Designed miniproteins, single chains. Designs and how they scored, part 31

Each design is a single chain, and the fold is of that chain. pLDDT is the mean over its residues in the fold that is shown.

## One batch from the design tools (miniprotein)

Design m1054
Fold by ESMFold2-Fast:
Structure m1054 (fold): chain A 75 residues (1-75)
Amino acid sequence: DEAERKAAEAVKLAGETARKILEGKISKAEADEVIKQIEEVARELLSTGTEEDKEAAEGLLKMAENIRGMVEGRS
């Protein structure tokens, strides 16, 4: 399933990005671009209209918010 594959890739990207932020190996600009990519995948999932894709999209948006918080130093 294409949507499932994209969601899985976005989750992996979010986790790798969070780790790089904690290790100081990524710039704010690079993290912002990753956040944008995750949000784009979430918007695509929301457009399918299925409950499963909606739940996946909500999870991705929460991960994007968490990454943004880490980059901005918000607890």
Scores: mean pLDDT 79

Design m1055
Fold by ESMFold2-Fast:
Parts: sequence; C-alpha cells; structure tokens
Structure m1055 (fold): chain A 79 residues (1-79)
Amino acid sequence: MPTEVFEAEGETEDEAIVKAMQKALAAGLMPKEVKVEYDEETGKYTATVTAVPGPAALRGVTGETVEELERNALRAVLA
C-alpha cells in the first residue's frame, strides 16, 4: 500500500499535529501514524504523519485540534 509522509511545525504539540494531519487529509490520504519531536533550539514542535489511501469521505475533514479531527474523521467514516 503506498504511503506518504507529511511534516509540519507548530508552537504547540497539538498545533503541529493538526497542521501535519490537515496536509495529509488535503492530499486525500488518511493519517495512520503520528510522531512529534520538540526542537529545544527553536521552541517549536515538528509533527510527522504517515498517511495511507483512505475513504473518499475523509477528503473534506477539518478540525482545529487533534481531538476534533479524530471525531470528525470518525463521523465521516461511520456515517
């Protein structure tokens, strides 16, 4: 199964994760794995998301927090 990796930076761990997940969802891919690293020199978090092809229903999913994205993605898949 083809996988793609997306990366984003944020001032908080949650912000970095949300940005990386949004990149994957905008590409029409479903986030499968999330990794977050803190850069002490810049004071920023970098999130790396590994994504796979997912249901077309996920292409429009958005959210401002990780919890909101997960909830909205579940609604899209389970609806």
Scores: mean pLDDT 73

Design m1056
Fold by ESMFold2-Fast:
Structure m1056 (fold): chain A 90 residues (1-90)
Amino acid sequence: AAAELAERLAAEAEALAKAKIPGIDTQALAEIVRRVAEALAAGDLDGAIAILEDAIARADEIVSDPEMAAGLKAALQALLEKVKALKAES
């Protein structure tokens, strides 16, 4: 569960670091996803939650377009709920 999610997020972070998406700081986003993956791999679900909550609060700093920022917030919130579900089952 957590280890599988960590592996998937690590791969997604590598893809984001190579991506060029106008209006998105893909390097900053890749770093956030990588840090979440590292926390999950370490079994630090509280750390992963904290990273995601900070990222949601600061999404407008990563994405300059308001519609894209809303989309990023929604995606990060979905991931946050998934991590919270893993913690509740632990």
Scores: mean pLDDT 81

Design m1057
Fold by ESMFold2-Fast:
Order: sequence, then structure tokens, then C-alpha cells
Structure m1057 (fold): chain A 65 residues (1-65)
Amino acid sequence: GACARNCVKAAEKATGKKATVISAAPTDAGARGLCQCEDGTRLLVEADDNGNVLGVAELPDAPAG
């Protein structure tokens, strides 16, 4: 969907790395999603309707288990 695509675009713009979407949801500004980059970095990303970065936060690695 558009939310997933816009979150991936924003994650890739923020990191310069390939990213995949884990989850995404629509917001009043566009979309918010959880993405994982090719190096294993997880990002919480907020994107507008054009895939521009509104906000990004790196998440710590989930504990193995």
C-alpha cells in the first residue's frame, strides 16, 4: 500500500540503505511505519504522502528469544 511504500522511501532517504517495511499505518501527515534496513537496523519512520522524512528514530536491537 501507499503507507508502506512511503515509509520505505523515507527510511531509504534517511539511511542511504535498502529498507523493508515491517508495519505501516496512515497518519494525518502521511504514514508512520516500522522498517528494517539491509544491515539489520530497525527504524521508526514518519513520512509524508510523497515519502519525505518527517521523523526517524533508530530502535535498539530486539533481544534474541
Scores: mean pLDDT 77

Design m1058
Fold by ESMFold2-Fast:
Structure m1058 (fold): chain A 103 residues (1-103)
Amino acid sequence: LSPEEQHALDMWRDLDLDGDGVITREELLAYLRRVFPDASDEQLEAMADGYLAAMDKNRDGVITFEEFLDYLIESYELQKANHPEASERNIAALKALLEKYKA
């Protein structure tokens, strides 16, 4: 795996705590609680709801690996004008991962 592919997989692993291939609101809250230990429960819930709204495109209440990769690709596409080389490298890596994990 490229460093860019490995980084995406590491982020997914940290979020997908039970390894079931989806991120629930509960898993996202658990992740946020670990990275923001000083945040209030209300702040953590608002952050979780924001990430779900951004990534959960089909509104099924969970984030799939495909939706996660699509969100990252979209984020790098927006950054492409400012950081073209790094963005294109990450987009290519994320598209390669998505191709392997398409349902």
Scores: mean pLDDT 76

Design m1059
Fold by ESMFold2-Fast:
Structure m1059 (fold): chain A 74 residues (1-74)
Amino acid sequence: MKKEQLEKQRKAAINAIKKMLEKGFPKDLLREFAKKTAENLKKIGLYLGLSEEEAQRIADETLAEMDKIIDEYE
């Protein structure tokens, strides 16, 4: 249940990055957005009662996924 709510937020963040890339937003701006989004996901995870370690891990994995999408986009 808690993981499902956080997973929805994670998917929304990834989709937002993809849409902004399609609209021609600068990659540097999107990298900053990704960092802030990962910070917010950690905070949401903590509010949902995840451990600091679990919340940080999800944030780090989401940031890595967003950065990969940005880097691989032509």
Scores: mean pLDDT 83

Design m1060
Fold by ESMFold2-Fast:
Structure m1060 (fold): chain A 69 residues (1-69)
Amino acid sequence: SEETEKRLEEIVEESTEELERNKDDPLEQMKIELRAMAEFEEVRLESGDEEAYDKAVEEFNKKRKEIEA
């Protein structure tokens, strides 16, 4: 749903901003990634919207790799 997509987009935005603030701290980046994935999974289980979940996880992983490069 649009509400589910919006919630997932907010998780991506917040987690990406946090990764950018911690780009020189690999341990903190790992903790941020684990927290973000847990939040994505919670939304997936609550909503049942696997397509929205897959898109959000893909976008987060793409942005994460760009920050870590």
Scores: mean pLDDT 84

Design m1061
Fold by ESMFold2-Fast:
Structure m1061 (fold): chain A 96 residues (1-96)
Amino acid sequence: SEREKALTNIQFLLIAMSAEALVMIRQKVPVEEIKARVLETLRQIREIAQQAGADELVALVDEAMQRIEQATSAEEILAILDELQKRFLELVRRFE
C-alpha cells in the first residue's frame, strides 16, 4: 500500500539521518551545521508523512524539529534522534 511504502521510506530516512549525524559528529562539524542537515532531513520525512495522511507521524516530526532547533550539543541531537526512532517504531507497531 502507499502507506506501507511511506512508512518504509521514513524508516530508511531515519536510519540514514542518524548515521549521517554520527559521521558529522566524528568529523567535528559545528553543531549548527549538524542541526541544519538534520532539520533538512526531518522536513523531507514530514512531507512524506503528510502526503501519506499519517497525522500522528507529522506531529511526532514537528516535535522533533522543535527540539532539534533548541539543541545546544551533539549529545542532545543524538538523544532526540534516538527518541524519535523509538517513538516511530511504536507508532508503526500500533498501525499493524
Scores: mean pLDDT 88

Design m1062
Fold by ESMFold2-Fast:
Structure m1062 (fold): chain A 60 residues (1-60)
Amino acid sequence: SRLDKLRALLEELRRTIREIEAEISRADPSDEIRMLTLQAVLGSTQAMAARLEAKIAALE
Protein backbone atom coordinates (compact mmCIF):
# COMPACT_ATOMS: atom_id res chain seq x y z
CA SER A 1 0.00 0.00 0.00
CA ARG A 2 1.00 3.67 -0.28
CA LEU A 3 1.25 3.92 3.51
CA ASP A 4 3.65 0.93 3.67
CA LYS A 5 5.84 2.55 0.98
CA LEU A 6 5.90 5.84 2.92
CA ARG A 7 6.88 3.98 6.13
CA ALA A 8 9.69 2.20 4.24
CA LEU A 9 10.92 5.55 2.89
CA LEU A 10 10.84 7.05 6.42
CA GLU A 11 12.93 4.13 7.76
CA GLU A 12 15.42 4.70 4.90
CA LEU A 13 15.61 8.45 5.71
CA ARG A 14 16.25 7.62 9.40
CA ARG A 15 19.14 5.33 8.38
CA THR A 16 20.55 8.11 6.17
CA ILE A 17 20.32 10.57 9.10
CA ARG A 18 22.30 8.15 11.32
CA GLU A 19 24.94 7.73 8.57
CA ILE A 20 25.32 11.52 8.16
CA GLU A 21 25.60 11.97 11.96
CA ALA A 22 28.30 9.28 12.06
CA GLU A 23 30.16 11.00 9.18
CA ILE A 24 29.99 14.36 11.03
CA SER A 25 31.44 12.65 14.15
CA ARG A 26 34.37 11.29 12.07
CA ALA A 27 34.93 14.47 10.00
CA ASP A 28 37.81 16.88 10.58
CA PRO A 29 36.22 19.86 12.42
CA SER A 30 38.77 22.21 10.76
CA ASP A 31 37.31 21.31 7.32
CA GLU A 32 34.73 24.11 7.45
CA ILE A 33 33.30 23.52 3.95
CA ARG A 34 32.78 19.79 4.60
CA MET A 35 31.20 20.46 8.02
CA LEU A 36 28.84 23.09 6.57
CA THR A 37 27.87 20.71 3.73
CA LEU A 38 27.23 17.78 6.09
CA GLN A 39 25.17 19.96 8.46
CA ALA A 40 23.10 21.31 5.53
CA VAL A 41 22.40 17.78 4.22
CA LEU A 42 21.54 16.61 7.76
CA GLY A 43 19.10 19.51 8.23
CA SER A 44 17.40 18.89 4.87
CA THR A 45 17.08 15.14 5.51
CA GLN A 46 15.67 15.71 9.03
CA ALA A 47 13.10 18.20 7.62
CA MET A 48 12.07 15.65 4.96
CA ALA A 49 11.70 12.91 7.59
CA ALA A 50 9.58 15.20 9.81
CA ARG A 51 7.27 16.07 6.89
CA LEU A 52 6.94 12.40 5.97
CA GLU A 53 6.13 11.48 9.61
CA ALA A 54 3.36 14.12 9.62
CA LYS A 55 2.01 12.80 6.29
CA ILE A 56 1.97 9.19 7.58
CA ALA A 57 0.15 10.32 10.77
CA ALA A 58 -2.47 12.16 8.66
CA LEU A 59 -3.07 9.01 6.54
CA GLU A 60 -3.59 6.78 9.61
Scores: mean pLDDT 88

Design m1063
Fold by ESMFold2-Fast:
Structure m1063 (fold): chain A 81 residues (1-81)
Amino acid sequence: MTPQQQIDQISQQNDSQISPLQQQQDDINRQMIEARRNGDSDSYQRYMDQSNVVIDQISTILSQTSSQIQPLIDQFISSGN
């Protein structure tokens, strides 16, 4: 495979892994807004903790993806015009 094809495959895999987590984060954010509106501090804190877990998972995936892509980007740049 070309470096471009490898980058495209890694990016597609990354999107597939992150998309469900982004949906979870959006759901958690909506629940946090509702809990805050209702003055439910316990639910707000619970959703905040869940949000932090999802953010950490997304951050880990992005970091791993960047580490996989960086050598391919360097190869692409070196082979480009």
Scores: mean pLDDT 80

Design m1064
Fold by ESMFold2-Fast:
Structure m1064 (fold): chain A 73 residues (1-73)
Amino acid sequence: QKEALEKVLKHLEESKKLQLDMIEGKLDKEELLEFSKKGKEFVDLLNSLDEESKEEVAKYLKELWEELEKYIE
């Protein structure tokens, strides 16, 4: 479960970087398409997590969302 949690958190960090690049007008459409394909694997991986690991993901998602929201404003 730790390996799955680490992969989920890494994918969320990559998502954050792509969102910031998009806002700055630096994002390549090809990079977006590649990331979207990885998103399906991410969903399967997320579903494999135990409840404790899902709580850790929820905590980091809140922190990630707060940082992105401040940048967009």
Scores: mean pLDDT 69

Design m1065
Fold by ESMFold2-Fast:
Structure m1065 (fold): chain A 87 residues (1-87)
Amino acid sequence: MKKKGPIVILVNSREEAEKLYRELAEKGVKVSLVYDNPKIGATVEDVLDWAIKNAEEGEVIIVVTDDPEKTRKRALELGAAEVIDRT
């Protein structure tokens, strides 16, 4: 299978996202965190779009979302190779 997109993992809290980020980073996985950033007016969807478009092949993107079904659909539309729901 020619998978060219990142792996996206959906979580329901920033605490869970930070925990998973540390676990994957310690294993040498290239990993990014995606959540809303009210300081710059960015929504989860804005940050997710940027993260997927700038991701390297095999990178893991951890997304904090209140709507896993909507976020999953958007990630797949943006070219994610796989979406794992941990919410």
Scores: mean pLDDT 76

Design m1066
Fold by ESMFold2-Fast:
Structure m1066 (fold): chain A 80 residues (1-80)
Amino acid sequence: MDSLVRDEYMREDALLSSKGTSNAMGAGSVSPEGAIHAYLGNQLDGKDSRLFSSAAGVGGGLGGKDGSISDYEAYRSKKS
């Protein structure tokens, strides 16, 4: 009985810890999905997104607000 109870307790604790960590990371996310959508929405609202995005990328590299689109997508895929 103790072995079964300990195993269940360990699983519960692991799940709670994992969710806690994930939630903390989510709350601290620098590039949430909403930020990407907001960026694209503004660019498409009347700007040449390709030219502006290219210039911003060259100037700021991946240091820009939205410079990590590819990295964000890769991270999300790995998470799933």
Scores: mean pLDDT 42

Design m1067
Fold by ESMFold2-Fast:
Structure m1067 (fold): chain A 70 residues (1-70)
Amino acid sequence: SSEAKARELIEQGEKALNEGNLDEAIEYYRQAIEATGGRDRRSLANLASTYLLKGDSYEAFLMMEKLAEL
């Protein structure tokens, strides 16, 4: 299911984040969002947080807006 795929991608993103691989984490979270049609709350939150860690405040803001609309 889309939900199961998103969960696996989030777990891979969290692993990448723990290893300091911010760009790899962003790719996994984006894939999880795509798998759920843009509506996976946890992936949007994780993506926003990772963008903030990179200093990309505008991208983080866009993800937070998407999250707020869910």
Scores: mean pLDDT 85

Design m1068
Fold by ESMFold2-Fast:
Structure m1068 (fold): chain A 61 residues (1-61)
Amino acid sequence: MAELHVLEAALAMKRGDYTAALRHMQKALEAGLSAREVTQRLVEYMKKPLEEIEAELEKLR
């Protein structure tokens, strides 16, 4: 669950939906990740193209 929310946040940021990105980051924190863990994982996903983030999201479903 927590990792899925970080991927959703990265995807939202890549699409320019900053409001959705913040909402998904909040859900990742609620699911038990620290703010540091959320930001570290988000940075790693943001290095990837949109298509790779979508593929990672599909793996977690």
Scores: mean pLDDT 80

Design m1069
Fold by ESMFold2-Fast:
Structure m1069 (fold): chain A 55 residues (1-55)
Amino acid sequence: SVAELRAQLAALTEEAKRKIEELIANGSSKDDLDAVRQAANDQIIALQREAEARL
């Protein structure tokens, strides 16, 4: 449903943000940080396009 997709997008965005902040706090490498950011952004964009197509 539209509500479920919207909730998933919001959850993914928050999860990605928290994960990135946690990696920074733990002193993760730039390569690891960039990889996680790229993967998260790709996932968010894909889900956002899917949500918008159904909205």
Scores: mean pLDDT 76

Design m1070
Fold by ESMFold2-Fast:
Structure m1070 (fold): chain A 83 residues (1-83)
Amino acid sequence: VEEEIERFVEELAKKYGLSEEDKQRILETARRVYEETRARLRAEHPHLTDASIDRIAMEAALKVARDEVLKLANVEEPPQPPE
């Protein structure tokens, strides 16, 4: 599950040429969204199965990761890393 988030972020970061630091930050944000969404869904929707909760949380994490990668690539010019 967490490995899927890591793989997704790594593929996007490679495609858009993100730095290791930016990649790690996005990965950390996606993992946080996954954990928070999973905990929230379990508390608010106890009728959902663990499999459904994990799937929804994964989709939310992957969406946030993608949005953050696209934001760095298209919306804001990232600070230049020191050479």
Scores: mean pLDDT 74

Design m1071
Fold by ESMFold2-Fast:
Structure m1071 (fold): chain A 99 residues (1-99)
Amino acid sequence: AGFVPLTPEQAARVAELEARLRKLGDRVDEIYKKAKEMGNKELAQKARDLGLKVVALSIELAGLPYIADPAERDRTLAGLEQAVSELEKQIDELEKELK
């Protein structure tokens, strides 16, 4: 199959995921900064690892328009939504280590 544009519903889901990933990246950067200021090397490494996950999910999301099969796009979006929700929980737990 050739290039197929995103549906309005898919485009809205992509925009929401892009916004969520941007906020998660900002949160991870703040955790990393605080961990470095505290001299907590383990917490800083955990923040770096979560930051790499944010980047990986952002790359996968950017690849979505190149998936020709609409059903595969919907499955990929659902998987990304689940992965972003799981990453949010991991970042929430990491932020608790700053207290």
Scores: mean pLDDT 86

Design m1072
Fold by ESMFold2-Fast:
Structure m1072 (fold): chain A 58 residues (1-58)
Amino acid sequence: SKEKIQLEVILGLLQIAYQTEQALANDPSVPQTVRDYMADAAKQTQDHIRLLQAQIDQ
């Protein structure tokens, strides 16, 4: 369905965001406060990925 295609596109974008957030969270050149923020953002993005995957599978 159109909804499944839209969710799959969003899922792909969130996966890119997750990888970027994780990379920044683990980059020693990035300030600690920014790394901590990115680590938290990555957890939130992972939760969104899980929810969207569940919706696609319905």
Scores: mean pLDDT 88

Design m1073
Fold by ESMFold2-Fast:
Structure m1073 (fold): chain A 92 residues (1-92)
Amino acid sequence: SLEENVAKLRQQQAEEDRRLIELADRGYKLATEVAKQSSVRFGVGLFQREAADIAAAGSPEVAAHAQRLSDKLVADGENTLRREEEARRKAA
């Protein structure tokens, strides 16, 4: 029936959204690790690209989730770089 076909389509969309959200969460965790262990700018930049790709592929809800993670990583990275610069100035 039409109702059964609509239900199946909605289930498939929900499964794809979950996959994309999991991909975003995994990418965010990896980028956070890269930022801590090597380069803040490199880690942030890599995730910004991945988040944009996920947002383009996903629903508006997935896009909003990826954007929130990207914004959080950018904010955390900016705070880290600011503190490092301040510490460097005080040491000089």
Scores: mean pLDDT 86

Design m1074
Fold by ESMFold2-Fast:
Structure m1074 (fold): chain A 97 residues (1-97)
Amino acid sequence: AAAEILREAAAASANPDVARALELLADAAEAERAGDHVLAVSLGVAAVLILSTSEDATAADLEALIAALEEALALEPESEVLRFALRVAQIRLEKLR
């Protein structure tokens, strides 16, 4: 499941902000699948705010996050929350290049 991929990526992450964002996105994906769109959006927004304010996330950390999101989204292509998070992560990575 997409949430499982994101939680495994969180456990493997060297950056605590990226790990927390991945955990929030896993919870958001589960909320979205359960039909709780308000909770899904709230958790997704929290995750992207962490990613937007993290000063210590490296390009490698963001590339690992993007890879996990692409793998999760391949399993659940209808997930609007994960698609939005992927876009935010890609923009953040571009700013580091």
Scores: mean pLDDT 85

Design m1075
Fold by ESMFold2-Fast:
Structure m1075 (fold): chain A 90 residues (1-90)
Amino acid sequence: MEKAELAREAARLAEEAAEIAAQENPDLEKIAELVAEAERKALLAAGEEPPELDVKEIAEEISKVEPKEVAEALRANAKLSEEKAKELAE
């Protein structure tokens, strides 16, 4: 169940990123690192070829969004990856 494991790991990484983003002064670099890894694993779990992900570009993109919105988006992504992991598990 390689794809289920990848989806589970993606969900965990996104959840960790969401917890950091929910902090009053979030570490954008740490969030970007976790988001890049979660995205790669989520795409692999979906059978898709992951694009080249630039951690600094992701951090810059996150900096343009309010921290509350970043945390909400990351929680949503974690939930989707968790549901996909359950779907793939047998």
Scores: mean pLDDT 78

Design m1076
Fold by ESMFold2-Fast:
Structure m1076 (fold): chain A 64 residues (1-64)
Amino acid sequence: SAVVRRVLAAVDDFFRNRRRVSVVDLVQYLRQQGFSDAVVNRVMARLMASGRVVFSQAQVRALL
């Protein structure tokens, strides 16, 4: 969907020049971009399931 594509683009932008990011910081950034937690969580679950993003409880790494 268009919303999912916009969230993925925002995730890529946030990870630009960042080797590690906190899940809290990423969620706060996406909220500032106007995305709901439900949409963010859905996209994050999809990225994890595809193996494109790896999460620790404190840190996130994007492989997209």
Scores: mean pLDDT 65

Design m1077
Fold by ESMFold2-Fast:
Structure m1077 (fold): chain A 87 residues (1-87)
Amino acid sequence: MEELRAAFEEGLEQARRDLETLRARYGATNPELARLLDEAERLLEETERRVRRLLEEGRLAEAEAVVREFLARMRELSRRIAELIAE
């Protein structure tokens, strides 16, 4: 329980730092990128709430599945952001 929670919290913190870096570099100059960053931030908030609830209920396998889905969605958003920056 504690190890999974700590790893998830570390992952969220790193993701927030990455989004903050991108917003600082591009947020004011590219409105489409800003929209994707807002989407990623909402995904972080939603996932944090869902995982916390599942962990409180002792539903570890479901919490792990939610984290795995979150990582896949974040990878896709990162790919779209990278494509916008490259264009």
Scores: mean pLDDT 78

Design m1078
Fold by ESMFold2-Fast:
Order: C-alpha cells, then sequence, then structure tokens
Structure m1078 (fold): chain A 65 residues (1-65)
C-alpha cells in the first residue's frame, strides 16, 4: 500500500512541477523511477523528485531529452 501512495505522490509532484515525463518500474523487487527533463525548470523538479524517491528507498535516475 505505501508503494502505491508513494508512486501517486511522486506522479502528482511531477505533474504539478512540470517534469517532462516520469517512468515508474519495478525490477528485481526494487522500485525504479526515471525522470525526464528538457528545461532548467524541469531539471530542478526532476532533482527534487529524485531526492524524494531516494529518501523513500526508490532508485532514481534523471535523463535529459
Amino acid sequence: MEKEIEEEALRAMATMAGVRKLEVEERDGEKHITIYYETDEEKKAAEVLKKNAEKRGWKAEIHKL
């Protein structure tokens, strides 16, 4: 249940902050999030999301489109 709540919160933050794209996946029992950005503002949002995801035990990556 907490995983679903965390994913929903991260997606909401991504939408609100204007992140270009968010991908969520699970590999070998680990939650992975890939955050995409194009602009400096989107990059800041992506960095905040990455930090938040990592704080909750997710693995996070940021990619420039």
Scores: mean pLDDT 72

Design m1079
Fold by ESMFold2-Fast:
Structure m1079 (fold): chain A 103 residues (1-103)
Amino acid sequence: MPWFLQGLPEEVVKAYELLLEGKLDEAIKLLEETLERLEREKADPLLIARVKLLLGQAYFAQGKYDEAEELFEEALRIFEELGDEQGIRETEALLTVLEEVKK
């Protein structure tokens, strides 16, 4: 399992499996519902950042680059505030790939 999925809720792991199967609409819906719940419940900001990172990757896979960029930038800000070096590195790498694809 990728490092950013370790310790995440079962719904997020299931969403990742849906992404691997190419079921992008189902994965996005599950991740959006999960994110709304976590934000409403004022869950751990690190968990919210990881879910935003995965949702951004799902939008990127659909070619929704502007939506992906916004989610990656939001996740990066949270990882930077928390000092999560792995989250920062992964998010910066994804933003770099996104900039190359958009130009």
Scores: mean pLDDT 83

Design m1080
Fold by ESMFold2-Fast:
Structure m1080 (fold): chain A 68 residues (1-68)
Amino acid sequence: MLTEEQKKLLEKALEEIEKTKDLVVAKIALRDLLKLDLPEEVKKILEEALKSEDLEEMIAKLKEALKK
């Protein structure tokens, strides 16, 4: 499970991505999150999101990670 602090960081990233609707912003936000010591399950979801190169998929995967 994500810690409260990690969850807030993911929520902030999601808010930024949804606000900007910019693929470059989304990629930067996901890369920054992957630098954190996140649970392996969450890291895998975020890595899959980053590999997709698709903004909609990145948003969906980040929402999925937040449910863990």
Scores: mean pLDDT 82

Design m1081
Fold by ESMFold2-Fast:
Structure m1081 (fold): chain A 89 residues (1-89)
Amino acid sequence: MIETMTPAQVEQLRDGLRLGKQTVPFLTVLLSKDASDEEIARVRALVEEMLREGLVERAELFVETDDPKEAEEVRKRVKEIIDEFRREH
């Protein structure tokens, strides 16, 4: 899925996948450019949980931004999540 999401919406997705016993092969989460570091960290934790549980096979997290430097920082964080998942599995 590709949509601008809040931490609450990502949590709802996780809960919905658990309830429906469904999996998503690829999840792309786009956060608002106004997202705080705390909101980014919360979404990262939710995505990591979904990856570990097998609800999501692969994920990417981006922040909507007009600043390419901030976008690159978020991409690095997403890569760390994917690398951590691969190291644990």
Scores: mean pLDDT 71

Design m1082
Fold by ESMFold2-Fast:
Structure m1082 (fold): chain A 96 residues (1-96)
Amino acid sequence: DEEKARIISVVVLADKSLSPEEVRELAKTLVERLRAVPGVTILDEAVENHIFIARLRVESEDAKRQLFATLARFVEESGFVGFGLVTHSTAEKFFK
């Protein structure tokens, strides 16, 4: 049933002016915020240079809306410049 819980991969891009240490610290904060969203489970996460990527299980359309609102707010409040959805094949490159 494709209308139930979905596995999605998100990427969040940091400003290139941020140091690797600043990107890692912001990624930790983002992970904590994502864990706080009801119906969202983090399956995998990685940071590579200025890119944060996560595979998430999203239980409902309400959880998906709250997830995207959380990502948008985080980008607005931080040195990140944007977020988006990525394909499974793109996500695999970051987890191994």
Scores: mean pLDDT 76

Design m1083
Fold by ESMFold2-Fast:
Structure m1083 (fold): chain A 95 residues (1-95)
Amino acid sequence: HMAEARSEPVEVELKEPGKVTVHLYATGGEARVFLNGEEVARARGGQVATKEVDLPPGKYTFRVELRGEQPGRAIATLLKDGEVLATAEARVEAP
């Protein structure tokens, strides 16, 4: 049976324009990261994905989703200038 998990959305405010980095790690299934509802990165179980995006100043909603038939975890981290702005996690539990 396919299970789906979603993180709670995390609000991030950028004071200055610039490049942000999205790191995504998944232990199982297929993980996707969303910024303002748009997919910016994806990874399959056992993979790490790194994506860079240029953003204007403003408020952003950051979240991660995980789909799979097996237990798994997805962790997404949003960084700017080497500093962590947000972390989101989605987990599919074993029965």
Scores: mean pLDDT 81

Design m1084
Fold by ESMFold2-Fast:
Structure m1084 (fold): chain A 74 residues (1-74)
Amino acid sequence: FAEVLERLQRASERAKEAAKVAAKLVLEEGFKNTTVRKIAEEAGVSVGTIYSHFPSKEELIRGGIILNWLEAAK
């Protein structure tokens, strides 16, 4: 958890937006129907940018869930 939080704090705003988009798409369309490419396209970033900040699709989605939870807690 601490490693994910540190990664999120150092991530660019574009990478954070990609993570939030990933969480949203998974909730709307399901995990198997949500691809990293689709997340990148919707967030307006490259797939390379996403993988520079998140090592896997699972970590990207986890990051997005954490970010949404932190924003909701304000």
Scores: mean pLDDT 75

Design m1085
Fold by ESMFold2-Fast:
Parts: structure tokens; C-alpha cells; sequence
Structure m1085 (fold): chain A 93 residues (1-93)
């Protein structure tokens, strides 16, 4: 059992991590919208997953598309790390 103070602290820590996840999702969404605008395609044509989208951008003969792919990869890696931290915190109680 957790004290009310420890429970509130954990809830606040999880809430902050969720807020960080939502910010990373927002950043990734903005990058995907930039990608579809630049490629002149629909979001569905970019791929079914973020990994497919990154691969498609890297396959283009445009250094800007390569930079966009790297930014997406960085956000994906940061999101994964945040999700791992949330999982660890939730598994503790």
C-alpha cells in the first residue's frame, strides 16, 4: 500500500510523462504533415507506420527529406524512452 502523499507524487510524475508523450506525438504529427506537403501525397501514401514513413523519406533524393526523417526518428526514440519510463512507474504500483 502507498501513502496518499506517495500516491499523489506518483500520479503527478505519470501526468508529467504523459504530457511529454503528447508533446512528442504533436511534434511527430507536425513533421508528418510537412512530409506529405513536400511530397505532394496523402498521409496514407507515406506509410502505415512511422518506420515506413522514415524509410520513405530517407529514400528521397532530397537532403531536406533526410533531415525530416532524422527528426522523426529522434522523436520516435524519445517517445519510446518516455513510454518505457511510464511502464516502469506503472509496474511499481
Amino acid sequence: SMSELEKKKRQEEVSKLVGAVLREIGEMTDLLLEAVKKLGISISDLGKTIDEAIDKLKSQDDPWMHELAEKLKERQEKLKKLMDIIREELEKS
Scores: mean pLDDT 77

Design m1086
Fold by ESMFold2-Fast:
Structure m1086 (fold): chain A 62 residues (1-62)
Amino acid sequence: VVKSIAALPPEKAKKLEQELTAALVELGDVQALGKVDHKVLAQEAGVSQETVRQAIEELLAQ
């Protein structure tokens, strides 16, 4: 569980978690998330780019 995602409305939090999980499965490497276009992920999940960046940073720090 990522704290920045948990601060979102439940629907947006679930959507962002699903998008990040799908990206992780396709890339096969959590470090590759730092190279993904945060703007595209933000648009797909309906959140801000800053929220996506924070969520990825928290995932990479774990």
Scores: mean pLDDT 72

Design m1087
Fold by ESMFold2-Fast:
Structure m1087 (fold): chain A 77 residues (1-77)
Amino acid sequence: MEEKEITKQKAKTPEDAKKLAKIAYDGSSEVAKKLGGKVSYSEEKGEDGKTVIYKIEEEIEENGVKKIRILEIEGKE
């Protein structure tokens, strides 16, 4: 069984989005280390060239259930 959760957040600036993404990545990395999970980080530019999307994906397995949490933080110039 697989549980998938996607959370989308908008920040007022690309700088704010980056700060939030770093905090989220650090927190997810700490949790993953305790539970033997995986964490990935990626950055994408939107089609308008002004929007930046930061993506943190966390994968953990507990009690035979695979849990995937994805956080997307958008910052627009």
Scores: mean pLDDT 77

Design m1088
Fold by ESMFold2-Fast:
Structure m1088 (fold): chain A 78 residues (1-78)
Amino acid sequence: SELLERTFSFDLTPEQREAVRQSLADEIAGLRKRYADNPEMQKLIAEMEALANEDPTNVSNLVRIAQLKREMDRLAAG
């Protein structure tokens, strides 16, 4: 897919990997605070956090995180 081809075009340095982890950690912290009283949202956030702690630069994990973000957006909108 075009997304996978784009991802494979960039070898992330250790500094870039850390920047991705930090950005994702900040996003997760913001989501936990925003949706503290939403148990369904908290479940999606917990799955995203687990994937981020594994390897957020892994293509499979990036795709799953993107799917979780889309699900969170749908849940927040409806």
Scores: mean pLDDT 75

